# Designed miniproteins, single chains, continued (5): the designs that were tried, part 96

Each design is a single chain, and the fold is of that chain. pLDDT is the mean over its residues in the fold that is shown.

## One batch from the design tools (miniprotein)

Design m19331
Fold by ESMFold2-Fast:
Structure m19331 (fold): chain A 101 residues (1-101)
Amino acid sequence: MREEIVERLSELTGLPKSTISKRLDELEKYYEENGLKPRSDPRLADLFEMELGLGVANLSPEELFEKVIEFAKKHAVDLSKLPGILERALRWKEALRKALF
């Protein structure tokens, strides 16, 4: 459900549920207004990690969330896939920080 997506993204980012909900509403409206077909391809998480590159180590949770939203606009990502994509990116960020320090 939508509430579960908002809750999980809020937990992963530390951002308020109201902020997450507003950004997801704007994203859904963008898809509808542009006739975009939502994608649920399991490779989207790998593609996001490739587009972030090593720069993910320097992104705040808020900046990483904004990168996920822009990625979703570019690739028409189904909202239900956003928590999984973000969670994988956060795990990769943590792994990179441990490797660099």
Scores: mean pLDDT 82

Design m19332
Fold by ESMFold2-Fast:
Parts: sequence; structure tokens; C-alpha cells
Structure m19332 (fold): chain A 79 residues (1-79)
Amino acid sequence: VDTIIRNLRLSLPSLNLEQADVVLRTIELLEKGQVPTDEQIQALEQAVKDLERFKGNSFFDSGRNHLESALEGLKKLRS
């Protein structure tokens, strides 16, 4: 869980306001020991997809990589 929260926080600089809100809400749930909803997981997946449009820009690539790592951890946590 700590690794997932760390990766979510490290993705924040590369995100727009709406994407950052979803990430912050997801961190809040995890810190309370709660599991994110399917809608929150889908929103994070959409944020990764949106960041792929900037592929090759190291700033956005860094944020996308951290967000992808967090999503992988979240999916394992829910399985």
C-alpha cells in the first residue's frame, strides 16, 4: 500500500486538475485502509491513456510510469 501511495503522489506533477483530484481521493481512501472503487480505477486508467499522447516528453513519461505502477499495485490489491 505504501508503494502505491508513493507512486500516486509522484504522478501528481504531470496531471491536470481533474486527474490530480482523482489521485488525491484515491490516496485518501488507501490511507483510511479502504479499497478504491471501479470508477476511480477507470479514471486512473483514463489518465494513463491521456498521458500517452505526450509520449517522449520526459516530464509526462515520468508521471505516466508512476501512475501505471500504482495502477498495477491497485489491481493486485483488489485481486
Scores: mean pLDDT 79

Design m19333
Fold by ESMFold2-Fast:
Structure m19333 (fold): chain A 104 residues (1-104)
Amino acid sequence: MELEKEVIDAATKYASYRGAAEAARASGFDDLAKHYENLAKQYEKELNEAASKIEDPERVKRARLEGYRRALENVEANKDFLTPEQYEAAVAALREEIARVEAE
């Protein structure tokens, strides 16, 4: 449970910044999008380090999906604070990340 929690937390942060980067890009804030992309890369490294502590690939996959789902739920919960373009871009990016992991 503790190791899976580290993967879930890192995956949630990675996906959240991936969504934020795409939302910023959709609004034409290219410098802000690059900033969020750099944060996403940092949390991707943390995610990979956390995942390396778990020997079962299926446990890693489930924990990553849980983290990405939490990030998507957070975007949906905050939809009223986003423009339609920002919301659609963030949701599309997170659904793509989820689909990519499911296809592994």
Scores: mean pLDDT 87

Design m19334
Fold by ESMFold2-Fast:
Structure m19334 (fold): chain A 58 residues (1-58)
Amino acid sequence: SEELKKKIEEKSKELRRLNREYTAAVQAGDEERVAQIRERIDKVSEELKKLETELKNA
């Protein structure tokens, strides 16, 4: 599905942004922000894995 491919691309871009923010938060020593970003990375990674599985079953 073209829609699934676009969603995967979108989530991949989001993960790249979150990883950059994570690095910045770690360097700043902001433990609360590090925890929040890690949680978001985990969630987006799970969503991406589900979308990739849906694409394979399309």
Scores: mean pLDDT 86

Design m19335
Fold by ESMFold2-Fast:
Formats: C-alpha cells, structure tokens, sequence
Structure m19335 (fold): chain A 80 residues (1-80)
C-alpha cells in the first residue's frame, strides 16, 4: 500500500544522510497525501519532523535527530 511505502521511506530517512532523508521525507509525505486526502495535514507534519531530524543529523546531534525521526515514524503508524 502507499501507506506502507510511506512508512518504509520514513524509516529509511532515519538511517540515511541528511540530504537523502529530506528527499525521502518529501516522497513519504506525497504518498501519504495520495493514500488518503484526510492525511494531508499529517503528511505535512511528518515532512516537518523528517526535515527537523535531517537538520539535527547534519549538526551531528544524533539524539535530537532520532527523536524527530521516531516521532515521524509513530505519526505514520498512527495514521494507518
């Protein structure tokens, strides 16, 4: 499903470079919005969380990065 693919992409973003994580977050948000129009707001929040995680990772703050990525993953899980 598009939802399961979005979840996979957010999980992959956590393990990726900051640049790749941003791209994966954008792709995941697009898939969530396409899966269900009611998830459009959640898709934007997931994207914001992934972008924050990528920014913290770029700064070398792995602890803060992981908190944002994990929050994004949980949001996607709760949306399904």
Amino acid sequence: SLFEKALELVRKAKESSPEEARKLGEEAADLLAKADSRLEGIAQTVLAMVLMGADYKAEGNEEAANKYFDAAIELVREAG
Scores: mean pLDDT 88

Design m19336
Fold by ESMFold2-Fast:
Structure m19336 (fold): chain A 90 residues (1-90)
Amino acid sequence: VEVVPLDPEEIRAAAEAVAKRLEPEQAARVLAFGERLAAAADDVEKLREVLREILEWEKELALARAKEAGDEELAAHIEEEAARLLALLE
């Protein structure tokens, strides 16, 4: 697989697109992660580290919402998907 260099501006644009679909508090964190990814765009090891932190944060956020809703099946699914994606970043 050919790895093309990540464009910091494309990373920021992607973060802004995701943030528009979130509550303001969550949007601010997504934008902060976007800046960290943009800063790490030329370093694969740093990119993996930031992506892992983003995935762990999204997992915690999704689990908190599932627990608030009492949706145990959704919570189990979130845990399984997060574990699978985290394994891909190793």
Scores: mean pLDDT 73

Design m19337
Fold by ESMFold2-Fast:
Structure m19337 (fold): chain A 99 residues (1-99)
Amino acid sequence: MAVEILEEVIESLRELKEEIEEGKISPQEAVLRMVAIAIMLVAAVLESPDPEEMLRVAKEVIKHLKEAVDALEEGDVEKAVEHLDKAIELVEKAREKLE
């Protein structure tokens, strides 16, 4: 179910945010985890009862993940975290609509 995938995405994003804030993850490892999260979002679109709306949400989340990657490459941890917070908010709102 799309709900279970979105719950896993939220957990993965929160864990990644904490690791970035604590300096416990390399930028390269963070990028790989963001790519894995993007793949989970594609799966959520395919499993969604409303794939058009889920695709819209997935595109916005992926945009924030890309901006977080760009910020990490520039060494701007605060900006990267801000984009991850936006991604989490978008996924949480999408999950609420499926419940």
Scores: mean pLDDT 84

Design m19338
Fold by ESMFold2-Fast:
Structure m19338 (fold): chain A 78 residues (1-78)
Amino acid sequence: MKEELLKEIYEEALELALRAAKLLRERGEDVTEEDAEKGAEAFKGQVEKLIEEKGVEEAKKKAKETLEENRKELEKLE
């Protein structure tokens, strides 16, 4: 379960980070796919730490809430 959750969280975070990087590049910012990958990996690390502190279910809930807020933020920048 932990590995499956972290994989899912990383994939979703990476999708959002790549979308944000593309938008920022269109606005003239020097943001790369590597920057997006670093962001997704950092978020995965935060979720892994939260699993250790609060357990898988609480970490999943908070991670999904954060990803949903990030998605809404990206939609506002369209």
Scores: mean pLDDT 82

Design m19339
Fold by ESMFold2-Fast:
Structure m19339 (fold): chain A 110 residues (1-110)
Amino acid sequence: SATEEQIKALLEKGLETEDLEERVKIANEIALVIQKAYPDDVLIQFLALTFGSSLALAARMIKNGAPKEAVLETVEGAEETFLAVLERIKASEEVIELARQFFEKLKELA
């Protein structure tokens, strides 16, 4: 789908950068793409909002020098929420694997 291709392109862009701020911005762009594509799916809307909020929290925690363990737990929660969205929209295994790689790299920056 056009939405899945947009998600794939953003995940690939996220894998090309080593900048934490840029990765968080890309993740928020992915959340917005999903929210716009599924405006009438209440569960997807809640999951996308939760995903966006968790990433915003993770970025704030990093900026404020929070313990690495707490940052990693927050990022892992965002990952689980995002994977649940991908499963609900029946994303391809290729997109799911790119998402796992994206979050693994994000955890390395915490």
Scores: mean pLDDT 83

Design m19340
Fold by ESMFold2-Fast:
Structure m19340 (fold): chain A 70 residues (1-70)
Amino acid sequence: QPDEATRLAFDVNKDGTIDLADIQTVLSKMDTDGFISEEELRKALSLFDIDGDGEVSFEDLVLFIKLSTP
């Protein structure tokens, strides 16, 4: 089932940038239950390849979350 709240959380569009804290909050709301640690989040952020405009791809973020789930 699609989660509008989760989708909206990723699309913060506050300043075109997603903070580590924002990502951690979204992961906590998803079915990760803290499965992804701060170190894993740092690795995921390194792999995102943020666009030159300072935005993180929503698709990439979702992909990494799914890859971290069994």
Scores: mean pLDDT 54

Design m19341
Fold by ESMFold2-Fast:
Structure m19341 (fold): chain A 118 residues (1-118)
Amino acid sequence: SEFEELLAQLAAVAESLLRAAKARYGVRSIEELEAKAEATPDPAERAQLYFALGLIYLLQAADPELAKRVMEAVGMDAATIERLLSLSPEELLALAREYFAKAGLDADEIFALIEAAR
């Protein structure tokens, strides 16, 4: 479906960004990724890290099994998977929206595209 195809594309982008962050900064968890995003002085680098965070929370809300596969493929720690499982879909979507906004993206437009694909 168009929705499954869109989620697969978002998952591929998330995996790519997380692999780059892990290689560049040594981040092993969502908590370390959040701390790095907040600490980085470069606006473009910070935006990429916030975009990756938004995608993780969005994928967990939309397809938890796909999100788990991305986290495992990148080698994110067990604490990351446990944290994602502890959050409600509403909390996950709120976090995704917040991080997309911090990345300088229109979160409403992103969510509208996802709903249109369903």
Scores: mean pLDDT 85

Design m19342
Fold by ESMFold2-Fast:
Parts: sequence; C-alpha cells; structure tokens
Structure m19342 (fold): chain A 71 residues (1-71)
Amino acid sequence: GEGTDLALEALRLAQEASERAKNLEADIMGGVGALTAGVALLLARKGDYEGALDLAERARQLAEEGLRLAA
C-alpha cells in the first residue's frame, strides 16, 4: 500500500543519511527517521493505513533532513 511503500522508502533514505553522516545531527535525524518509518510499517500491519501514511510522510521528511545535514 501507499503508506507501506512510503515508509520503506523513508527507512532506506534514513539508513543512507546515517551511513553518510559526518556529524551527530545528521546521524540523529537518520535514526529518528528510521524509527518513525518502523512505527509506520507497524501501523500498516495493524490495518491503520491512514496513521501509517501520516507517519511515513513524517519519516520521509526526517530522512530528507538527515540527508541534507549529511551533505
């Protein structure tokens, strides 16, 4: 589903942010993004697709900020 697909993409970006992190702030953003994406996946598994999508969108924003800070 859309929320699951977005959460998996957010998790991938968050992991990339942590791997590329040159500073603590980028690493923290990557970690928080990954955790948020994980919760979104759990919500999708429980059938809360609206909650999963909302959290996946937040996770993607956190992951993108982590990548920005890692650059």
Scores: mean pLDDT 78

Design m19343
Fold by ESMFold2-Fast:
Structure m19343 (fold): chain A 72 residues (1-72)
Amino acid sequence: HMKTFLIEYPGKTAEEIINDLKEILEKYPGAKIVRILGPNQVLIEVPEENAEKFIEDIKKKYPDATIREVAS
């Protein structure tokens, strides 16, 4: 089972968010960028077993990022 998250960072473009998250995504096999949803919004998909640790890693590196789980 996969979990989908919307990541938003005010002041960063979706492309910048993708570049910033690239290192974190590489740590989690199966984690991937689903699509750009808006100018500052990116949808990410993560294996359920890794979701909690993935969110912790993002919050640690980008404390101002907004992370929301979405049903998809």
Scores: mean pLDDT 79

Design m19344
Fold by ESMFold2-Fast:
Structure m19344 (fold): chain A 64 residues (1-64)
Amino acid sequence: SESVRLAIRHDLETHFGASEEEVEELLRMAEEGASVEELADWLVRRFGASREDAERVARGLLSL
């Protein structure tokens, strides 16, 4: 939903400092069928996120 996409965008921008381009890439990966593990690994490598936080965000992206 639009409200969920906006909430995830806000979380990524405010808590991880994600750029608009990085947010769009994550949303694209989720839409193209990336797994929780793939999205979480990307978040850990790109932002230094904890595994727990990365998996939480990844599950949120895949619940859209």
Scores: mean pLDDT 79

Design m19345
Fold by ESMFold2-Fast:
Structure m19345 (fold): chain A 107 residues (1-107)
Amino acid sequence: MKRVFVTLVVDRSQAEEADKLAEEVLKKHGYKILRKERNPFSEYFEVLFYEVEAPDGSLENLRKLAEELSKIPGVLKVEVALPNEDGTETVIVASNGKVLREFTRKR
């Protein structure tokens, strides 16, 4: 199974509901939540972080996950990071139901 990191930037007023809906989306797609954190970012925004175990490392499934999470009310941006064996990670960025960017970066 593959370890995946999910980061949501959310409207602070909707953060509690967005967290609940994000957990439902993750569980629906077979992702096991291993760790969860909520971090204040500003007066207006909160960052929700999930460390999850994916049933596979399918990049197409991760794109679909990012798109679905980005449709949650109050979610402004989604980042899904898949660690690679070479010490890099593949990052998918989505907003408003659309993948905006996909790139590789060092962890």
Scores: mean pLDDT 84

Design m19346
Fold by ESMFold2-Fast:
Structure m19346 (fold): chain A 120 residues (1-120)
Amino acid sequence: SANEELLKVAITSIEGVTDFTKALVKEALGDSPRAKELIQRVSELRDSTIATIQAIIDANKDDPKKAAEEILAKLAEFVEEVHRLADEYVDPSVHGTIMLIAHGALAEAEKRIKEIVEEA
């Protein structure tokens, strides 16, 4: 279904940004307590965002367009929260790289979600 494809795109984007952020944090901060704290916070953000996306799909089973609009808003919020955490914990160069990847992932998700809705 269109909603199953929307969920898959959203989860793939969230997990991709999360995994990339964790990898950069480990590279920049090593196995420090600061790195572990940031990785935990990003993991909790991933889990809560995925749960919200699933709830959006469940609430909009008969309206893929509305589900898509709410998912895109939540993905934008997720990216902004990742940037805020990165700003708090890592230097500007690492922050800039996280922002580049997160914005790229959001743009690709937006493109895919639009295609799914247009074919629904």
Scores: mean pLDDT 88

Design m19347
Fold by ESMFold2-Fast:
Structure m19347 (fold): chain A 72 residues (1-72)
Amino acid sequence: MEAEELFKEGEKHYKKGIELLEKGEYDKAIEEFNKALELYEKALAIDPKFEEARKKEIEVSVNLLKAVVLKL
């Protein structure tokens, strides 16, 4: 399923982003979170009822903001 494939790719990038964030590699974490966010947004464009993708979009946005603030 196309939306689920996009979601799975987003999960890989999100996991990498969290690992980088925990290591203090903020620039790399931001790049990975942006990739995850784009993939979750694409999944939601295909399936607007994809609850898991919506929850992850919110989680990514929060962690992306955290990485940006910690980089400042």
Scores: mean pLDDT 86

Design m19348
Fold by ESMFold2-Fast:
Structure m19348 (fold): chain A 72 residues (1-72)
Amino acid sequence: SDLEELKELVKELSELVAEIEKNGTPEQKAEVQKLVDETMPKIAKAVHEKKYKEAVKLLKELLEKLKEIKEK
């Protein structure tokens, strides 16, 4: 279900953010914070509007970008 997928993606997001906050450079931490601040309101809006498929898509895109930041 979309809600089950959202729950798993939120868990992955929390774990990845925590890893970057613990082990990342100041530049990586700043880039992650900016991206989260820009994207999380859009995800929250999609969830509020019951557009769960859109919320899943936005969260997957956010996770992909965060993984890219971690590799730099």
Scores: mean pLDDT 85

Design m19349
Fold by ESMFold2-Fast:
Structure m19349 (fold): chain A 84 residues (1-84)
Amino acid sequence: SMDSQILNISSLGGLSAWNNDQQSLDDMVQLARDLGASDSVIQQLQDLVDQAIQDMQGQSDQQKNQIVISLQQQIYDILSNSVN
């Protein structure tokens, strides 16, 4: 279910998980689209992912991990609000 996927995304973290988590984030965007999230919500999710990837350039592993965790929380919050 969407709730289970959001929970899994929110629980993921760490730099070594980033590449696997990126596929999960793409899957989450697709799930949001399939569940009838607005085009503006889908665009917001895509923009957040793209921005996080840019923000990670030149950062330490600790900062990259923190950026991933923050991204996951923001996606969770947006999806939770969009399905209420």
Scores: mean pLDDT 65

Design m19350
Fold by ESMFold2-Fast:
Structure m19350 (fold): chain A 60 residues (1-60)
Amino acid sequence: SREEFERELRRLEDELLRRYIEGELTPAQAQAEFRRRAVELMQRHLGLSRAEAEALLATM
């Protein structure tokens, strides 16, 4: 659902920000990981295809 998507997206944002602040990820690695996992979340919770999820993410 959209609510589950928004909750999981927030957890992803918090996880990657923490890992960046702790020096586990570079900015480029954090951005790449966010894009990859956000697309997966859009597919699972919003029923989007990979192409639709990638297009939506590009417009955010």
Scores: mean pLDDT 84

Design m19351
Fold by ESMFold2-Fast:
Structure m19351 (fold): chain A 104 residues (1-104)
Amino acid sequence: SEELRERVERLEQLKKEVDEDLKKFTANIPQEEFDTLKFNMKIAVDLYAKSLKTLEELIEVAERVAEEYRFLKSQGKVNVLDLLTLKYLLDIVLEEARKAGLIP
């Protein structure tokens, strides 16, 4: 319970970094194109998340994607699809964690 809370808190902190990176990365994308991309990516992530059976499994997947994000970022290879995937996955994890009473 406490270990799971600490894992979620680390993901919440990561979300702040991802949101800031996304703002910088999307500044030059036309609004209509960006809105379409967000819509499609949100649907894809929502469908994938629904395939996961437990909050712990959802957290494990988010941690794995976060490790990939940090690796790609260290290599200068992060793209907008990677950022949107991680953003929407983190949004789902944090919402489910709040429902479970792990975070405020």
Scores: mean pLDDT 84

Design m19352
Fold by ESMFold2-Fast:
Structure m19352 (fold): chain A 60 residues (1-60)
Amino acid sequence: MAEVDALIRRFTALILSAENEEEAEEIYKRGVEVADTLPPEARQRLLDALEKAYEEWKKK
C-alpha cells in the first residue's frame, strides 16, 4: 500500500539524520511499534527498511 511506502521513507530519513546512537535507537523502536500495527506483508517491509537504515547509519 502507498502508506507503507511513505512510512518507510519517513523512518529511513529520520534514522539517517539521527545525531547519536540513542536517537537512532529511539526512532528504530518507534518504527517497530508502528510495524506491529500493520498487516504481515507491510510489517515485514517496514522492519526490513528499519534494519537497513540503522545499519547504514552505523556505517557513517
Scores: mean pLDDT 81

Design m19353
Fold by ESMFold2-Fast:
Structure m19353 (fold): chain A 57 residues (1-57)
Amino acid sequence: SHMEELRKQQEAAYEKWQKEKFFDTPEDSLLAALYISKMTEEQLRALAEQGRRAARE
């Protein structure tokens, strides 16, 4: 179903974000994981971009 597809996409995005290490703290990655099940792909991408920008600062 499309719900399972969305979950897999969110998980893949999380793995990519984790591998690239664009979150400031381990707590950020845990919070992302907790929210992934409730987020759309757009919301997940927004969160990833926020983490990247925070890491660059």
Scores: mean pLDDT 62

Design m19354
Fold by ESMFold2-Fast:
Structure m19354 (fold): chain A 66 residues (1-66)
Amino acid sequence: EEEEKARKIAEETGKKFGELAVKDPELAKRYLPPEKAEELDKLDDKGRYELGYKLGYEYGLKSALD
């Protein structure tokens, strides 16, 4: 069940990045491309969490499927 394991890793990674983007957007920006970092500054806590979660989820999923 590599897909289920990949999803769990992606979900956990997403949650960590989402939480980081809300609690410490300065630190989160260091993990993002300049374009995404600038976008983060325009977002509310909800949007920051969502952006962080999305990116973390994608990276976690990609890493797990490698």
Scores: mean pLDDT 78

Design m19355
Fold by ESMFold2-Fast:
Structure m19355 (fold): chain A 108 residues (1-108)
Amino acid sequence: SDSHKAVRELTKEIFREQSEMYDEIMSKIEDKEKQHQVSILYTAWSLRVAGIEFDHVYLDMPLEEAIARLRAEEDWFTEEMKKLVPEMDDIIEEHKARILALLDRFAA
């Protein structure tokens, strides 16, 4: 459906933007244990976002609910990232703003 195509494209754009933040942050961390913790958190976020797409496509979750859940996952992920890498708050907030702009565009 057009709704399924929209969520797939939105999720793809969110993954691209979040991957760019992940690569930037990982390039700035020298502590291997902290890199591992960031990697685990990124993996957890990725699985949760994939679950939202699954629920929309296969469990008839409304588009509005899928977008609201994607927004909540971005809020959760950025707050958890700030706890692990507080020195990168500016980078995290910049990428969060881009993802929120994507969500707003698809909610219209």
Scores: mean pLDDT 89

Design m19356
Fold by ESMFold2-Fast:
Structure m19356 (fold): chain A 82 residues (1-82)
Amino acid sequence: LEEAAEYLEKAAEAARKGDKETATRYLGLGVQAVQQAQPQQPEAVKRVTELMMKGSDALAAGDYEKAAEYLEKAAEIARQAA
């Protein structure tokens, strides 16, 4: 989840700058890192996944401020679980 936290922080930063392409790219990398961690920490992965889905939906809707907020929360939970 440490690697997922780093990618999600970068995704949140890109979202705050309105860079949807970069935010989506880092979110994708975060998803892969979270899936790799699932067997060891299922509850933390579930919480992070919920926030990543909300962040993805916000990016798709063009709500970059909400996207950044959800992705920052996901990164914080991932870092605390690492």
Scores: mean pLDDT 81

Design m19357
Fold by ESMFold2-Fast:
Structure m19357 (fold): chain A 82 residues (1-82)
Amino acid sequence: MEAEKLAEEAEKTLSVEKAKELAELGLKAVEEGDIETAKEILLRMYRIALKAAVEKGWDDPEVKEIEELVTKVAEAIEKAAK
């Protein structure tokens, strides 16, 4: 599945499952040296996390899991950029 379609589904469903799939694509992009694609995926994940927090509440366990996935991808990009 292309990252854009997966991101659209994640934004509609706000599901941890779709966010996890998107995080895997972001990590794969980092491993392949495609930092620009990884950054674009990270930005989509930030938007999904923010939307989920607004829609479900900041204390929702699913929102916290999505935020953890965002952090994991962000850390991978930071390490690769050094």
Scores: mean pLDDT 79

Design m19358
Fold by ESMFold2-Fast:
Structure m19358 (fold): chain A 91 residues (1-91)
Amino acid sequence: MEEIKELEEKLKNTKDEEERKKLKEEIKKKIREEVLKATAEALRRIGDAIQKVIEAKEKEEEEREKALKELDEVAKKSVEEIKKLEKELEK
């Protein structure tokens, strides 16, 4: 923002209308550039935060899938053990 302050000081000390017009346009351009830079920085930070949320969700889904697979394995073994016991009880 130092450059904008320097241009504003020049504008205060300049009496020539053409030079004043050029300084005003340069100030406007510099302000627009700083706003765009600030906006880009904010968007980058938001993107980083979204990425962390996605990563956390993916980890939770992997843990859920692992738990479901473990549940399926336990259920399958339990059914097989019950069937073996039923077969032994038949004789």
Scores: mean pLDDT 71

Design m19359
Fold by ESMFold2-Fast:
Structure m19359 (fold): chain A 89 residues (1-89)
Amino acid sequence: MEADEKLREEMLELGKKYAEEIIKSGGKISEEQLSAEGRLAYMTLVEEYGKTKGDAALSANTAAGMSPEELAKLAVEAYEELKKLEEEE
């Protein structure tokens, strides 16, 4: 339980970091960002965005069916939307 919550928080932070790096690079995704760890980070970020929306087309199950590259791009979109929400909160 505790380990799962910490892992989720770490993956969420990693997903945000990678999304920001991809944005700064003009949309280029490195091989390191396409790792298994990166995939988990992107899935976590997309899932968090889905929870924040309440009625999201995106869910953990949907994200899990995507490739690492597709997840990275989706995570970038999720990050930008979450960033807009965090500006108010």
Scores: mean pLDDT 70

Design m19360
Fold by ESMFold2-Fast:
Structure m19360 (fold): chain A 57 residues (1-57)
Amino acid sequence: GEEGLRVARALGRAMAEGMDEGEREARERGLDPREALRVEGEAMARRVRELLAREEE
């Protein structure tokens, strides 16, 4: 229901934040596109994992 929508919105924000962080890091470090994708994926995974841990209440 409504709680599901709240979680979905939070997940979207967490993914966006992770992507932004990973993109900035890759840009500053001059990483190759392949490495940039890995960094972005890791950042998003960490953000999502943290969000899900907090939402378990």
Scores: mean pLDDT 77

Design m19361
Fold by ESMFold2-Fast:
Structure m19361 (fold): chain A 68 residues (1-68)
Amino acid sequence: SAEARKLAEEAKREAERLLAEARASEDATLYAGLALRGIGVQLDAVIESGRKYGKEAAEEAAKILGMK
């Protein structure tokens, strides 16, 4: 669970970084691309947590990332 939490927190920070970069650009197409990449990073963290550490780890990662 600690490992899942770390993966989720790292993914959250990366998604926040991508969104900040998108907002700084003021380019609608770049914003959409960076926002989608942020979603992908968060989804990958949930999948990887489940694959490596089990279902409970995936659920914990999803909870940290605000996924239902």
Scores: mean pLDDT 78

Design m19362
Fold by ESMFold2-Fast:
Structure m19362 (fold): chain A 60 residues (1-60)
Amino acid sequence: MLEVTGVRSREAGGRRLVGLGLRTSEGDGGWVNLGAEADDEEIERAYEEIKRAYEELQKE
């Protein structure tokens, strides 16, 4: 199972960078960078796409 552990934003070089913290059912964690200037709706959409892609990989 894939879970979002948090959302973080930071500024670098005058741009806003957004990332998602992820955790698997095995306890492994990581970050996925979403890029600059992501809106809340884009963040939610990115999460759903990442979750779906992860679930597709788990089916194989």
Scores: mean pLDDT 61

Design m19363
Fold by ESMFold2-Fast:
Structure m19363 (fold): chain A 77 residues (1-77)
Amino acid sequence: SDKEAALKLAEEIGKEKLEKDERIESIEVRLEGDTLIVEVTDKETGKKGVARIPALGATREHIEEAVEGAVKLALEK
């Protein structure tokens, strides 16, 4: 499917997560070729969590799982 649609959806999901979770400094979403990358930064430690998924054919569920995975990696002590 459309890579730009996947990016836009991931940005929306990331923004909502950032607004709801005070432990998060930032959530950045980018495309590298056919890969959607989600990078989360922990506010307390500056630790980064990164998730990478294929952008083509990415479902809402895949994107939500990627965001939650990146958050978990960033926030785990």
Scores: mean pLDDT 85

Design m19364
Fold by ESMFold2-Fast:
Structure m19364 (fold): chain A 86 residues (1-86)
Amino acid sequence: SAARRQQEEKEREKEKNKEEAKKLVEEMRKKSAEIYKKGTVEEALEYYKELAEKTGKKIKELDEELGKQVEEGELYRAELALEEAK
């Protein structure tokens, strides 16, 4: 049926978006570590701020559950670290 096919397509899209969101999280972690090694403390803090604003929002758009977990875990920790460094 058309309804079943639409639901199957939405489920596939959700699975694909979840996989893309996971890749973004891995890229964020890798980039964060690299900037901290190569850059100044100020550059690392600016990256955490950009991470929270840009990449966190993008992850949430791809997978709302994973994005919420990242916000409550990693991004929240990044925000706390940024505030403490002020």
Scores: mean pLDDT 66

Design m19365
Fold by ESMFold2-Fast:
Structure m19365 (fold): chain A 64 residues (1-64)
Amino acid sequence: MEEEVEQVVAEVRKKLKELGYSDEAIDIAEFVAERLLRTRKMSPEEALEEAIKYGKELDERIKA
């Protein structure tokens, strides 16, 4: 579980950073991914998708 959480968090950071999103949005998306995996018991794939979506939406709101 710990290694899976670290892998998903790293993948979220990598994907959002490559897309040029803000560090603030990336940090929050990482937190969301970890929470979904640990607290909501989502699969790694579902947590990755949700965290990326959340990060994108948050970045758009910050830049609005």
Scores: mean pLDDT 78

